# Designs tried in a protein design run: designed miniproteins, single chains, continued (2). Part 73

Each design is a single chain, and the fold is of that chain. pLDDT is the mean over its residues in the fold that is shown.

## One batch from the design tools (miniprotein)

Design m6520
Fold by ESMFold2-Fast:
Structure m6520 (fold): chain A 69 residues (1-69)
Amino acid sequence: SAAEQERTRRLADAMYELILATTPERGREEGEISAESSPKNAEQIREAMKEALDRYEADREAARAAALA
């Protein structure tokens, strides 16, 4: 559905913005974040991604529960 596509898009955008924020001088063509850039930055990104993913999963599960109820 459009709502699911929007949620997925928001998750992808959030992850992309986190990568851009940690790599200000790096070109987007690489699109990859390296642990060598900074261990703390890698950990912050990982935690933020996990939080975004958990929220996405919770929203998906809530939608399923509503459909079954």
Scores: mean pLDDT 64

Design m6521
Fold by ESMFold2-Fast:
Structure m6521 (fold): chain A 71 residues (1-71)
Amino acid sequence: GKIIFEGDAAGNLTKVEIIGEVSEEARKAAEAGKAGGTFASGASAAHDAILQTGGRAVVDVKAGKAVAEVK
């Protein structure tokens, strides 16, 4: 599945979306990122999910968008 994080120009986390099936570990990482309330917390959570489940992330810091493909 995928986890999408979006942030605004001020670095606030504006969107967290889960698409398809994700592991319990990836789901918990998404929830932790959301609780942090910043794009940086979302990007950190995406990294943690990839380390635990295997996968790939694409992060565009200027656009405030991170997409993690997780297993």
Scores: mean pLDDT 77

Design m6522
Fold by ESMFold2-Fast:
Structure m6522 (fold): chain A 97 residues (1-97)
Amino acid sequence: KIDELLKKRRDAMAAAKAARDAGDTDALAASYEDLSAVLKELSKLSSGDKKKRYENQSATYQQMADMLKKGAAPSEIAKIATQSTADEIRKIGDEID
């Protein structure tokens, strides 16, 4: 089962790259949703730090897909992804302090 999910992740990543290279925002959003779903399933099969990494990646790709569906440009999605990564680091810091 995990090998099937890893294959789906690779396929979705390849599709996302192809969609981005082609400027196809609908295909890019669909690929990010597929990545989010696959990463969420991988998190269920994982534990500890791997589980948290998959959950965080899943949330980031879902946010990127949702923003593309709302008409955001790919350049704005790159900014949002960067902000989401910074927010995740900040939240981890705040929970420790």
Scores: mean pLDDT 71

Design m6523
Fold by ESMFold2-Fast:
Structure m6523 (fold): chain A 73 residues (1-73)
Amino acid sequence: SLQQLIQELQNKYEEYQQQAENYKQALENARRLAAQDPSVRAQAEQEALQNEANYTFYSGAAGSYRAQVQKLS
């Protein structure tokens, strides 16, 4: 049903939005660590790149699910 489809898309939006927020927080923490501690800079920069890629993916996917929910509502 349309109601089930909307609910599934809302659930996907919430799931991907939560993942995006987690990766954004991890990205910000990695960037801060890279700036503050030269001894772990290379590792922290690598973690920042990984978290940025994940943030971009999940944020984009969440936006797509939200747009689809709004279109159906």
Scores: mean pLDDT 90

Design m6524
Fold by ESMFold2-Fast:
Structure m6524 (fold): chain A 55 residues (1-55)
Amino acid sequence: SALAEEGLALLRAGDAEGGARLLEQAGVPKSGALALVEQMGPELAADMIAASLAA
């Protein structure tokens, strides 16, 4: 979805809050997205979320 694509782009750009907010609207829990960013950084977190959405 366009919201998920924009959210992932914001995460990769370093806007964790804005990215997580858009991903929440696309069905990804905001707390989960922010936890992944904290654990592994924004790029790897975005890649994992994208893979989950593609499955």
Scores: mean pLDDT 83

Design m6525
Fold by ESMFold2-Fast:
Structure m6525 (fold): chain A 82 residues (1-82)
Amino acid sequence: DEEFKFMKKASEEMSEAYFAWRLELSKRLSPEEVSAIEQEMLPKLLEMQKKINEAAAKGDKKEVEKLLEEFKKYLEEVLAKA
């Protein structure tokens, strides 16, 4: 099932990007500061994840690629401010 494989790949890329971001942030900030940033970001992260999952479920590869780039850029922007 190509749609399932594509959706799984999108989910894995989001998880990998988030994990790498969190690990890098944890090198610069205390656990309390990391938690505070995560809580502030949570509503936007959930909305972005929802959009990526919806686009992936529809098989919209171009939209998923665009949204994944926006997701990664958002993580990079937050990291740059920390």
Scores: mean pLDDT 82

Design m6526
Fold by ESMFold2-Fast:
Structure m6526 (fold): chain A 89 residues (1-89)
Amino acid sequence: SRSEEVAREVARELLKGFEENVKELLEVYEALKAGDYSKAEELAKKRGVSLEEVELAAEAVKKAVEEDPDASFGELLSKFIQRLSELKR
C-alpha cells in the first residue's frame, strides 16, 4: 500500500534524526569519561537543560548500546512501525 510506504519513509527520516542524536550523546559520553565537560555544557546550554540531565542521557544511551549491541536502529524502527501498523484500522 502507498500509505504503508509513506509511513516507512517518514519512519526512516525520523530514524536518521535519532541516529544523529545518539551519535551526539555518545560523543558527549566519551568526552565525559576523558574528564572533558565542555561538550556536555555546550549541549546543556543549546537544549536548555541541566548538565546533570545531559550526563544522565549520555550514560543511558551508552548503557543501552552496550546491553543490546546486536540491536540495529533498523530493528528498533521495524518494531515501532509494526506497532503503528497494528493500531491502524
Scores: mean pLDDT 64

Design m6527
Fold by ESMFold2-Fast:
Structure m6527 (fold): chain A 88 residues (1-88)
Amino acid sequence: MEDQEELVKEGDGKEKVVVLGGLRDGWGVWGSTAIEAKELAKKGHTVVKVLSGDPSDEQIKEIVKLKPTRILAGNDVSKETVDKILKG
């Protein structure tokens, strides 16, 4: 998906960011998670993975392997999913 490709960036900053959902608002402009990810990338942090909604169990396992330091989750992503990733 074009949105995922545009947001993924490698940087030399301390954070590894994963974005889950919330990529677009109701008007088709960038949503809050995408805006925050772009700002973190501008500061030199790495955006390692972007998904447009709730990840599958297989995607959760791959995200955990990436050892993200920060998860940006939209309202379209469950709290249980975020907790699983952060707890490992």
Scores: mean pLDDT 73

Design m6528
Fold by ESMFold2-Fast:
Structure m6528 (fold): chain A 57 residues (1-57)
Amino acid sequence: GLCKKCINLCKDLCKNGANPAVCADKCLELCKKSGLTDDDAVLCATQCMVVCEQELE
């Protein structure tokens, strides 16, 4: 997917301190710092939140 690196980082964050909102915010910042557009960064953050919720289930 477009955000594979951000999603993998989100999995690690959720495993260590599971809060989907915090994971999404950190993923958004990491994606923006990686040079993604705002639209792509938001999409990646949304995917990070979904992955975080799946890791908690």
Scores: mean pLDDT 71

Design m6529
Fold by ESMFold2-Fast:
Structure m6529 (fold): chain A 100 residues (1-100)
Amino acid sequence: SSLSKKLKQLHEINQEFLEKFNKVYEEYERENLSDEEVKEKVLEVVKEFTEKLKKAFPDLAEELDKLYEETMLEIKKAKREELPDILRKFLSRVGSLIES
C-alpha cells in the first residue's frame, strides 16, 4: 500500500540518521567536545535529516520546516543530557506527520 511504502522509506531514513547521531556522541566522548560543539553537530544532522525528509515527502515540506524550527530552538536551549529525549520526540513527531 501507499502508506506501507512511505513507512518503509521513513524507516530507512531514520536508520541512517540514528547512525549519524550515534557518531556525534562517539566523537563527543573521544574528542572531548564541549556541550555547545555537540549541539552544533546535532543541529547539522537534524538539518540534513529534515532536508532528506522534505525531498522524500514534498507535500509535508511546510510541516517539516515548522518541526525543524521548533526542534532547533529546543536543542539550542537544552542541556546535553536532554538531547536524546528531544531527538526521540522529533522522530516520533515526524512519524506522526507521515502516517497522517
Scores: mean pLDDT 81

Design m6530
Fold by ESMFold2-Fast:
Structure m6530 (fold): chain A 114 residues (1-114)
Amino acid sequence: SMAEIEKAKEEALGLADSALLLSDQALGKYSHSDVAKQLHEAVQQAVDAVKQTIALDPSVAPKLADRLREISDLILKALMSNETEAEQLLQEALKKAQDLLSFAKSELDKALAA
């Protein structure tokens, strides 16, 4: 329904803003980590693509929300972990952020072609 689509859109946009905040917090805590810097840049690009995709095709919002939750969960775990464990979690979050960017761009291209 339109109400379910609107709710999913609001959830995905909120999760996108949360992922940005968490990636910024990780960059602040791990300021000398190249992975934390790359993660913040990847999350910024992924969130921009997510917002553009939802604007054109809100029906994709639930899938984007699920991916954003996975990224946020990994970053939150990294913020609560020791430095060695955090580096591994941030690297996994980076991969998922890059995968989200690719997915969002692919969905954006499909929406533009329709």
Scores: mean pLDDT 90

Design m6531
Fold by ESMFold2-Fast:
Structure m6531 (fold): chain A 85 residues (1-85)
Amino acid sequence: MRYRVTVVADEPLTEDQARVVAGALEGGARWHGGSATATADPEKGIVTADVEGLTPEQARAIGQSAADALEAAGKKATYTVEPAP
């Protein structure tokens, strides 16, 4: 089943922060035996990943990990998980 994981920061991301978040989403999906492709809009503070082969709980876990990485960098972030179209 496919899910869309979206991480939204309260401010713009640097290019390096966007790469870290994208890498966390893609790496998290691989660690759970799935796959993900992440895209970033750093100026809007948004990173989105379409994940496949994960449970809803695993998709939420990788979204939380990515948001936590941004909060460790001093940026408030939230995440959402929804079925991919």
Scores: mean pLDDT 83

Design m6532
Fold by ESMFold2-Fast:
Structure m6532 (fold): chain A 69 residues (1-69)
Amino acid sequence: GEKEELLEKLENLKSKKVPSDEQAEAVTLAALKYNLSEELALKILKYLASEKVEDPTKEAERIASLLAP
């Protein structure tokens, strides 16, 4: 499913790109809204940095909602 595919992408992420402040803020807000762990939030942040997402807020919220407990 989409959740399993996303988790695989997060685990196999090889990018060394530094997240932007916008990406960091988007992930922090999404993690608070969906009660994500700090570890999972950091993985999402690294993913957003590697994929050059056009709308970090929308994408972070979408990913967080899929991974929410």
Scores: mean pLDDT 77

Design m6533
Fold by ESMFold2-Fast:
Structure m6533 (fold): chain A 94 residues (1-94)
Amino acid sequence: DDIDGSTYIVRVYSKARQDSFKKMGIVVDDSTSQRQADLQSKAVRHYGYTPDQVVDSIRKAGEGFKKLHGKKGQKGYDDIVDAVDRAKQDVDDK
């Protein structure tokens, strides 16, 4: 129902962070709020978790939502996909 992109992006990012943490051996509860997930994401970035795990999680989130929502919210998900592509390019360039 939240097909305009922004709300789904926030929810998908929270889920992508959970998947990223699971790949690192960290388990996160379903009750983890989106704002708490954002704070934890800042900590992850500051402590230098692997770019590949972050990029993969964002990529899967973006692709999944493009398939689910089509034109509705697609602009928001295209922006996520573009961010993933830029992050991947930055990793490849470094």
Scores: mean pLDDT 48

Design m6534
Fold by ESMFold2-Fast:
Structure m6534 (fold): chain A 56 residues (1-56)
Amino acid sequence: SKGGRDIIEGIDAATRVYDAGLKDPSEVDKVVEEALKKTGTAGVYARMTKEWLQKK
């Protein structure tokens, strides 16, 4: 795997989900779905960030 690029994409995905959650929670699911289509790492980070936000 291309670990460096995958980690950067994961952090980017998590940041996008977090930002969406703060501005418009209804957009979170769409951002997660887009991340899941890009890379496995991005999808995992996006899902974990969504789950963390939903507990608040």
Scores: mean pLDDT 76

Design m6535
Fold by ESMFold2-Fast:
Structure m6535 (fold): chain A 71 residues (1-71)
Amino acid sequence: MEEEIEEEVRLALVEIQYALGKKYKDPETLKKAAEDARKLAEESTNPVIREQARQIAEDAEKLAKEYEKEK
């Protein structure tokens, strides 16, 4: 299903953005990951994808704020 594949790809992309933001301590990348993950959590009908995306959004947002204090 095209919609399901799109949501899985979006989840993988936000996971990559989150990992890169953590590795490079980049608050802008983390904010982008949080925004994309939040949209995915709201738009997805798959409960597993929604929960994973929600967790990434929360973690990325908190970490972005922490790194912004250092910037």
Scores: mean pLDDT 80

Design m6536
Fold by ESMFold2-Fast:
Structure m6536 (fold): chain A 65 residues (1-65)
Amino acid sequence: SLAEEAERLLEEMKPLVEEGKIVSAIDVNLMNKELGGEEVEKLKEESIKRAEETHGKEAIIVELE
């Protein structure tokens, strides 16, 4: 499922997140296939806002291709 695959990707990126290099990882291509473009845009906006609120403007959001 999309949720399980997203969770797996986040776990794989966890060491980089702990180093403060990556705050959030989003598989945009996978989400577009399953959820469609409108839902992906909403998730992007929420993820960026959340990262900026938590870690400031230096927060990194990775879009996986």
Scores: mean pLDDT 56

Design m6537
Fold by ESMFold2-Fast:
Structure m6537 (fold): chain A 94 residues (1-94)
Amino acid sequence: MKAEEEADLREARERREELARELAARAAALGLDAEALRELWTAMIDRALAEGIVSEEAAEVAREIVDLAAEILADAPPTAAETRARYAAQLAAA
């Protein structure tokens, strides 16, 4: 069995999951929802690919990370910005 190859693939998967969690946390801090995150990063990845800055393989990996981050963000509690907006709306309604 390819023990080194299996270990490398496991480490790569764990690294992608860690990057996805970090990206989701940063997006939440900026008040981005899952759709906004996907739209922004998909546009950036597509532009970089069109300009030949990144390979198709690198673009696919980046899209996987963005999709994982968007899923985490969708399941996350409301951001501080969303919470403030909700509170402001409740005060305006009172």
Scores: mean pLDDT 72

Design m6538
Fold by ESMFold2-Fast:
Structure m6538 (fold): chain A 80 residues (1-80)
Amino acid sequence: SPIEELKKKILEIILKYAPKLSKEDQEKLRKIVNEVAEKIEEGKLEEALDIVKEAAEKETNPVLKETLEELAKEIEKAME
């Protein structure tokens, strides 16, 4: 399903970027991902995308910003 593929892509992005982040930024990413995952489970992909895009726009750490931008792209691909 598109939702299962999206969940897989989110996990792949986390595994790629989390080792490059500080412990504080890993916690920040975890909180964002948990909120996004809850919206995805509810079928609220537009709300999930808005959360990630807002977080990415406000983020100044380039690695975390890139992580969030990749998450946004995968959510957009899962939408019609």
Scores: mean pLDDT 85

Design m6539
Fold by ESMFold2-Fast:
Structure m6539 (fold): chain A 62 residues (1-62)
Amino acid sequence: DLAEALARLAELLATGSPEERYGARKALAAVALKEEAERRGWDDAEVVAAFRARAAELDAAA
């Protein structure tokens, strides 16, 4: 369930180690892109492209 996954990721961001928080940020980006893809009717190629762009942003910020 998306809501449970988001709640667990939020908990890791609040209480986790630096490594766990880094992983949680990556997972949150993937979940957010999935929701946006479903909302906008993106195809698989568009989802992959958006995920790659967001992952690069998170890597630059980490």
Scores: mean pLDDT 69

Design m6540
Fold by ESMFold2-Fast:
Structure m6540 (fold): chain A 80 residues (1-80)
Amino acid sequence: LLDRPVTEENREEVIELAKRVLVEELGLSEERAREIAERAVDFALRHGLTVASAVSYAESLARGASEEEALASALLLHRL
């Protein structure tokens, strides 16, 4: 799944995955985690990025990184 692109068909699945990572690993509230996960997954969907890149982007945003820093981190995973 992680190396698959984000699509309309898997969007909700990827949002739930990213939300779970943010709650379990970073201790965010469900509400805040879902907000960030939706933003990251929609960004990945628009730009044809992988599920792994979407999750990385969400984690970077949750840690207070800029959108540019979050994108750089996400693209590194996409190229690997």
Scores: mean pLDDT 78

Design m6541
Fold by ESMFold2-Fast:
Order: sequence, then structure tokens, then C-alpha cells
Structure m6541 (fold): chain A 59 residues (1-59)
Amino acid sequence: MDALNTLSPEEVRTLGRALVGLPPSHFALPYYLDAMTGLSPENLAALPPEAQELVEEAR
């Protein structure tokens, strides 16, 4: 969880866009989504809406 909070808001945005581009069954997707549930509200808001929806489902 804390490791993702060391990223800049720009890097978080880039990661979010890349994450949305992954197929739903990709092996890395569940790990990233679970980690993203621990993001600060500001970093969560920096994600694309599609990535925010995936994070909510991972809760």
C-alpha cells in the first residue's frame, strides 16, 4: 500500500491508464487493484474513472 504512495500524481495517472488497458483476467491486475485500495484520496482521485471503478470493485 505505502509503496504506491511514493509515486508522483503523474506516475499514478500513468499507472492507472496502463492498468485500464490490461485485460480483466491479467495476473497483475488483482495485485495492483488491491494495493490501490490503500491510496490516499488525492491519489485515488488522480486515477481515470475506469480505474477508480475497478478499485471500488476490489474493495
Scores: mean pLDDT 65

Design m6542
Fold by ESMFold2-Fast:
Structure m6542 (fold): chain A 113 residues (1-113)
Amino acid sequence: SITVQESGGGTVPEGGTRTLTSRFSGDEITGVLWQREAADGTVTGVAAVVGDQVQVDPGWAGRVSISADFSRGLATLTLRDLRPADTGVYYGVAVDAAGVVHRGEGVPLTVVP
């Protein structure tokens, strides 16, 4: 089975930086991504690594970096210039070679003015 575990949430002041970590395990994981769930339940993409390709959501351009080490089952997401509107639950997601999506339990991140 595939597992995903996130860490690094908490409370951050506006303008701050936070690094989130996702640890994943299991067979033939080919992509990892981060999603954010807003208070209204809307889920949007933040950034992804699929194979050797890095993808960043346009809303996060210049404010996020992502790295993945598939051999170690590690993905890190660094969020910069944080805004109160960035508050939400951040999910690590792993995609296997069959295209099945595996999401973790999420970590809350609160950005305060």
Scores: mean pLDDT 87

Design m6543
Fold by ESMFold2-Fast:
Structure m6543 (fold): chain A 84 residues (1-84)
Amino acid sequence: MLSQLVSQGVGAVLRAIGALLDGDDAEVEASVQEVIKIAEQLYEQGHKKLAIDFLKLAAKIGRDAAPAASKEAEEKAKEIEKEM
């Protein structure tokens, strides 16, 4: 269900923010990767704008603590935007 998937995405974002505040880069990376997976599921279900929003947020949160995952999220968001 969309509402359950969105709730999971929000939960992963909150975990990433908590980890960032605690200085736990590994947990930031894991949480950002979870947001990316949820965004991919949203995209597959046709919720392209929600997928882009989650990917942009993940990229922003992970920028310093998880640069590789952040870049992946940013690139995926740009790719989806080109389809719209």
Scores: mean pLDDT 86

Design m6544
Fold by ESMFold2-Fast:
Structure m6544 (fold): chain A 77 residues (1-77)
Amino acid sequence: SMRDQIEAEHQAIVEELQALMNSDLPPEEKIARLQQIAQRQKALVQRMLAAGLISEEQAQQVLAQIDALTQKLIEEI
C-alpha cells in the first residue's frame, strides 16, 4: 500500500539520519542537515496526502512522528 511505501521510506531516512548523527560533522552542520532531511520527509507526506494516497489522520500522525524524531536527534547533538 502507499502507507507501506511511506513507512519504508521513513525507515530508510531514519537509517540515513543515524549515519549523519554518527558522522564527524560539527553540531551546527548536523542540525542543518537534519532540518533539511525533515523538510524533505514532510514534503513527501504532504504530496501523498494531496494525491489521496493517505488519509489526513495518517498524514498528521506521520508528520508528528517526523517532528518528534527530528527533535530527539537534535537533542542528542
Scores: mean pLDDT 80

Design m6545
Fold by ESMFold2-Fast:
Structure m6545 (fold): chain A 57 residues (1-57)
Amino acid sequence: GAAERERLLEEAERLVVRGVATRDRELIDKGVALMKEAGEEERAEAARAVADAILAS
């Protein structure tokens, strides 16, 4: 349901943010995977691109 989707997205965002802060690609990958599981494929691709750009700096 919507509440389950929102919880998955909230957890996914936390994992991506933490992964970027710690430069941990495994955490970023896990967060992106949760976004895809929530049905947010476009958002998952955007998050990956932003994270990759930050880690490349």
Scores: mean pLDDT 83

Design m6546
Fold by ESMFold2-Fast:
Structure m6546 (fold): chain A 79 residues (1-79)
Amino acid sequence: MEQLRFNGEVALQQGQEFEKQGDYKSAGQNYKSSGDLFEQSGDFESAAQSYFLASRSYQKNGDLNKSQELFNKGQQLLS
């Protein structure tokens, strides 16, 4: 599972870089990928945090349906 966690961290960093550039669509995609990878590795706390970042990025991109979906997914991982 260490490769999945590493890939999740890389995707998280790429999301942060796109967010700094104002590319919220690419940021959201990379944050979602980060969440998926952390979830697969069993790191549910990091997965939830990445999904919340993806939710915020999609909200800023105007994709409210994806934003809500990812917010709900993050909440479910912490419940």
Scores: mean pLDDT 88

Design m6547
Fold by ESMFold2-Fast:
Structure m6547 (fold): chain A 110 residues (1-110)
Amino acid sequence: GSLEKFVQGTLDFLEEEVKKSGDLVASVELTVDILMGMALIAIGLYKVTGESGRPLALKVLDQAIASLEALKEWLKKNYKDRPEELAKSLAIIDATIAQLRAEKAALEAA
């Protein structure tokens, strides 16, 4: 569905950025920043539109969280030979997932 396509698009984007830059950590940071930016824009739209914006905000948060979870598993499979960069990348992703889950919980409680 749309979620699976969004997740695959995120994985494809990261793979191409790593190929272009050779920098795994910087590519992960860029990918995370884009997903966080999308989530924050959707939350901002919800704050302006109220209840009519809630379904979109929740959908974007779910897409961002699912993409980051899939990205963690993909990185563990494909970059095990770069253990220091992998560890840094996973820490960035885990921190971002925690923040997005907190934002989702706050939005669901409102």
Scores: mean pLDDT 89

Design m6548
Fold by ESMFold2-Fast:
Structure m6548 (fold): chain A 64 residues (1-64)
Amino acid sequence: TDLGAALAALSAASREGARAAAEIVLNGGTPQDARDAVLAGSADPAAARAASGEATKQAVLGMS
């Protein structure tokens, strides 16, 4: 398959996960709670974990 197209789709999913995680944190939740919620809502926990990790890295880098 086209790796570029697959990466673009994963990037979009990662951004949506980051948005959901940010909303949980803004409502007084912990970063762990936000990550757990994103992972629990996924039919593919491994892919969700990878996306969540990338979203967390981007958030940390963006805050720097």
Scores: mean pLDDT 59

Design m6549
Fold by ESMFold2-Fast:
Structure m6549 (fold): chain A 62 residues (1-62)
Amino acid sequence: TDVDWDVEVSERRVWEDPDLGSRAVVERGKDGSVMGTVEKATPEGARLARERLLELIAEARA
């Protein structure tokens, strides 16, 4: 891209459930941007990880 977009991570929040093989990660940049990712092994784990991801994003923005 023509923009030098570089975001330093200021905070990282992680939720994981080993029984479901699911993990959600939220990173907040120093510029106030928030990025979330979900890793999952099962459909049920994917659903729960998605719900937890939304909570972590809300916390990271507060």
Scores: mean pLDDT 69

Design m6550
Fold by ESMFold2-Fast:
Structure m6550 (fold): chain A 107 residues (1-107)
Amino acid sequence: EEVKKLEEEYKKAKEEYGNLDREASRQIHRALAAAGASLEDLVNAEKGLGYYSQAVENPENLAKAREYFDKLPPEVAALLRQHGDAVLAARKKYNELKSEYEKKKKE
């Protein structure tokens, strides 16, 4: 029962992470397009966000993400960090619940 509840919470966190990741990418593309951003800006934004979202598993990716964000205007970089922070928080929650589920399943 406790294991089943934890599995449900873990599955929900996985879905929430996936939804936030897709929504962040979509909103960033829309914002950059509305601002008249170049294709290079779109590529740098997507690469930066990709590295940022993976920073939970590999903290060195945070530095890599910042390298790409530094190539963008400050306002655009701030928007990317806002969306990146939400995705990062969701991924951290998902990883924590997955670890708790696997630990309880093994007990």
Scores: mean pLDDT 76

Design m6551
Fold by ESMFold2-Fast:
Structure m6551 (fold): chain A 63 residues (1-63)
Amino acid sequence: DDIEEAIKKVEEKFDLPPGSVIIKPGEKEGEYIVEFANKSKVFRGIKSKEELIEKAIEFIEKL
């Protein structure tokens, strides 16, 4: 998974400055932690960079 590219795509989607979104690998394969502002969410079972981007976008849209 290309975390750096995923972060860039999410930030571009919302016209956010670099460093506004943080994505980290979790403890298991396919597990990622997405942080935006002072909120975080753990996503599990992620199978592709595209899925990671989609889930991160959904998380931010729900805030």
Scores: mean pLDDT 82

Design m6552
Fold by ESMFold2-Fast:
Structure m6552 (fold): chain A 116 residues (1-116)
Amino acid sequence: SEELKRFLVEHFGFSEEEAERLAKSGDVQELIDAIRKKLNISREEAVFLAALALTPEHADQILTAYLIAKSFLSEKEAYRIALREAAKHLDDETYQALLDVITDPELREALELGRK
C-alpha cells in the first residue's frame, strides 16, 4: 500500500525501491526480516515495528502505549502491550498473516488478546 511504502521510507530509512517491493509483496515474514536486517534489531523489536508500519494511521497511538509501558515494565512486556493495541487496528487478513509468522508464544498471545 501507499501508506506502508511511505512509512518504511520516512521512519525506517528504506529506499523508495525497497519500500515499494515490500509493500507490493504483502509478505509479512519478508517485511519483518527486512526491518530486522535494515535496523540491526531483535526479532521481537522487528515484529513490533512491522505492526506499527502495518497500522500507519494508529502508529502514534501504539508507540505512545509502548513508551508509557516501557517506563515501568520490561521491554518484552512493553512490546506485548503495544502489539495488543496494534491488533485492534489490523484488518483480518493482515492480522492472520502476522499471527502465522510470529513464533514467540508471548507475542502471539498479545496479538490474540487484542482481538479478544
Scores: mean pLDDT 86

Design m6553
Fold by ESMFold2-Fast:
Structure m6553 (fold): chain A 125 residues (1-125)
Amino acid sequence: RAPKILIVDDNSGVLGELANKIQKVFPDAEVYLATNGDEGIELAKKYKPDIVILDAVMPGMSGLEALKKIREEFPKTKIIAFGATTANNPELREEFLKLGADAILPKPASEEEIRELIEKALASL
């Protein structure tokens, strides 16, 4: 079936760019967009996505807090932490992985990086 992918990022430009890259690589994917953690959780409840791509750094509800809430409610959903790279904050990367993030996607992400991480996530569903 067509994968359902939720992207959570407080920057609407980053959301649009990442969504366009995903739709180019996976033209059949259903992509949902949230601009904050609370909206992300509500859209996750509504659409039950296969994959959540979650910005590491957001005002209000942090990416770590959103990850914990999504993991508690949706234990089978694959979560990719977006921007939690060693170059940005090595401690934050380790915390995301420890709390159950399935992968780390660099920010900005290439079409190749998006393809590899999403294909791996879908294969492990």
Scores: mean pLDDT 80

Design m6554
Fold by ESMFold2-Fast:
Structure m6554 (fold): chain A 89 residues (1-89)
Amino acid sequence: MSVEELLKKSVEEYKEAKEKLEKGDYRGALEEALEAKALYEVAKANRPELVEEALARARGLAEAIPEERWKEVAEELLKELEEFAKKLE
């Protein structure tokens, strides 16, 4: 996967996370937001070979975050990704 493909996929995951958050799917929003951030950070570092490891870590983080924090963490991640997503549109 190229850096440009990773950035495109990160934006797609960001949009999916935002839609899920609006629908009250906090777990789904969290998972998509963590994956979006992982893809963005791998692309930013120009290390596409790390994508599988980064996604695995993102999934592990979703499992480790307690249910009462899913909404808060998803909202925080989406704010971090908003500036990045705007630059690629």
Scores: mean pLDDT 83

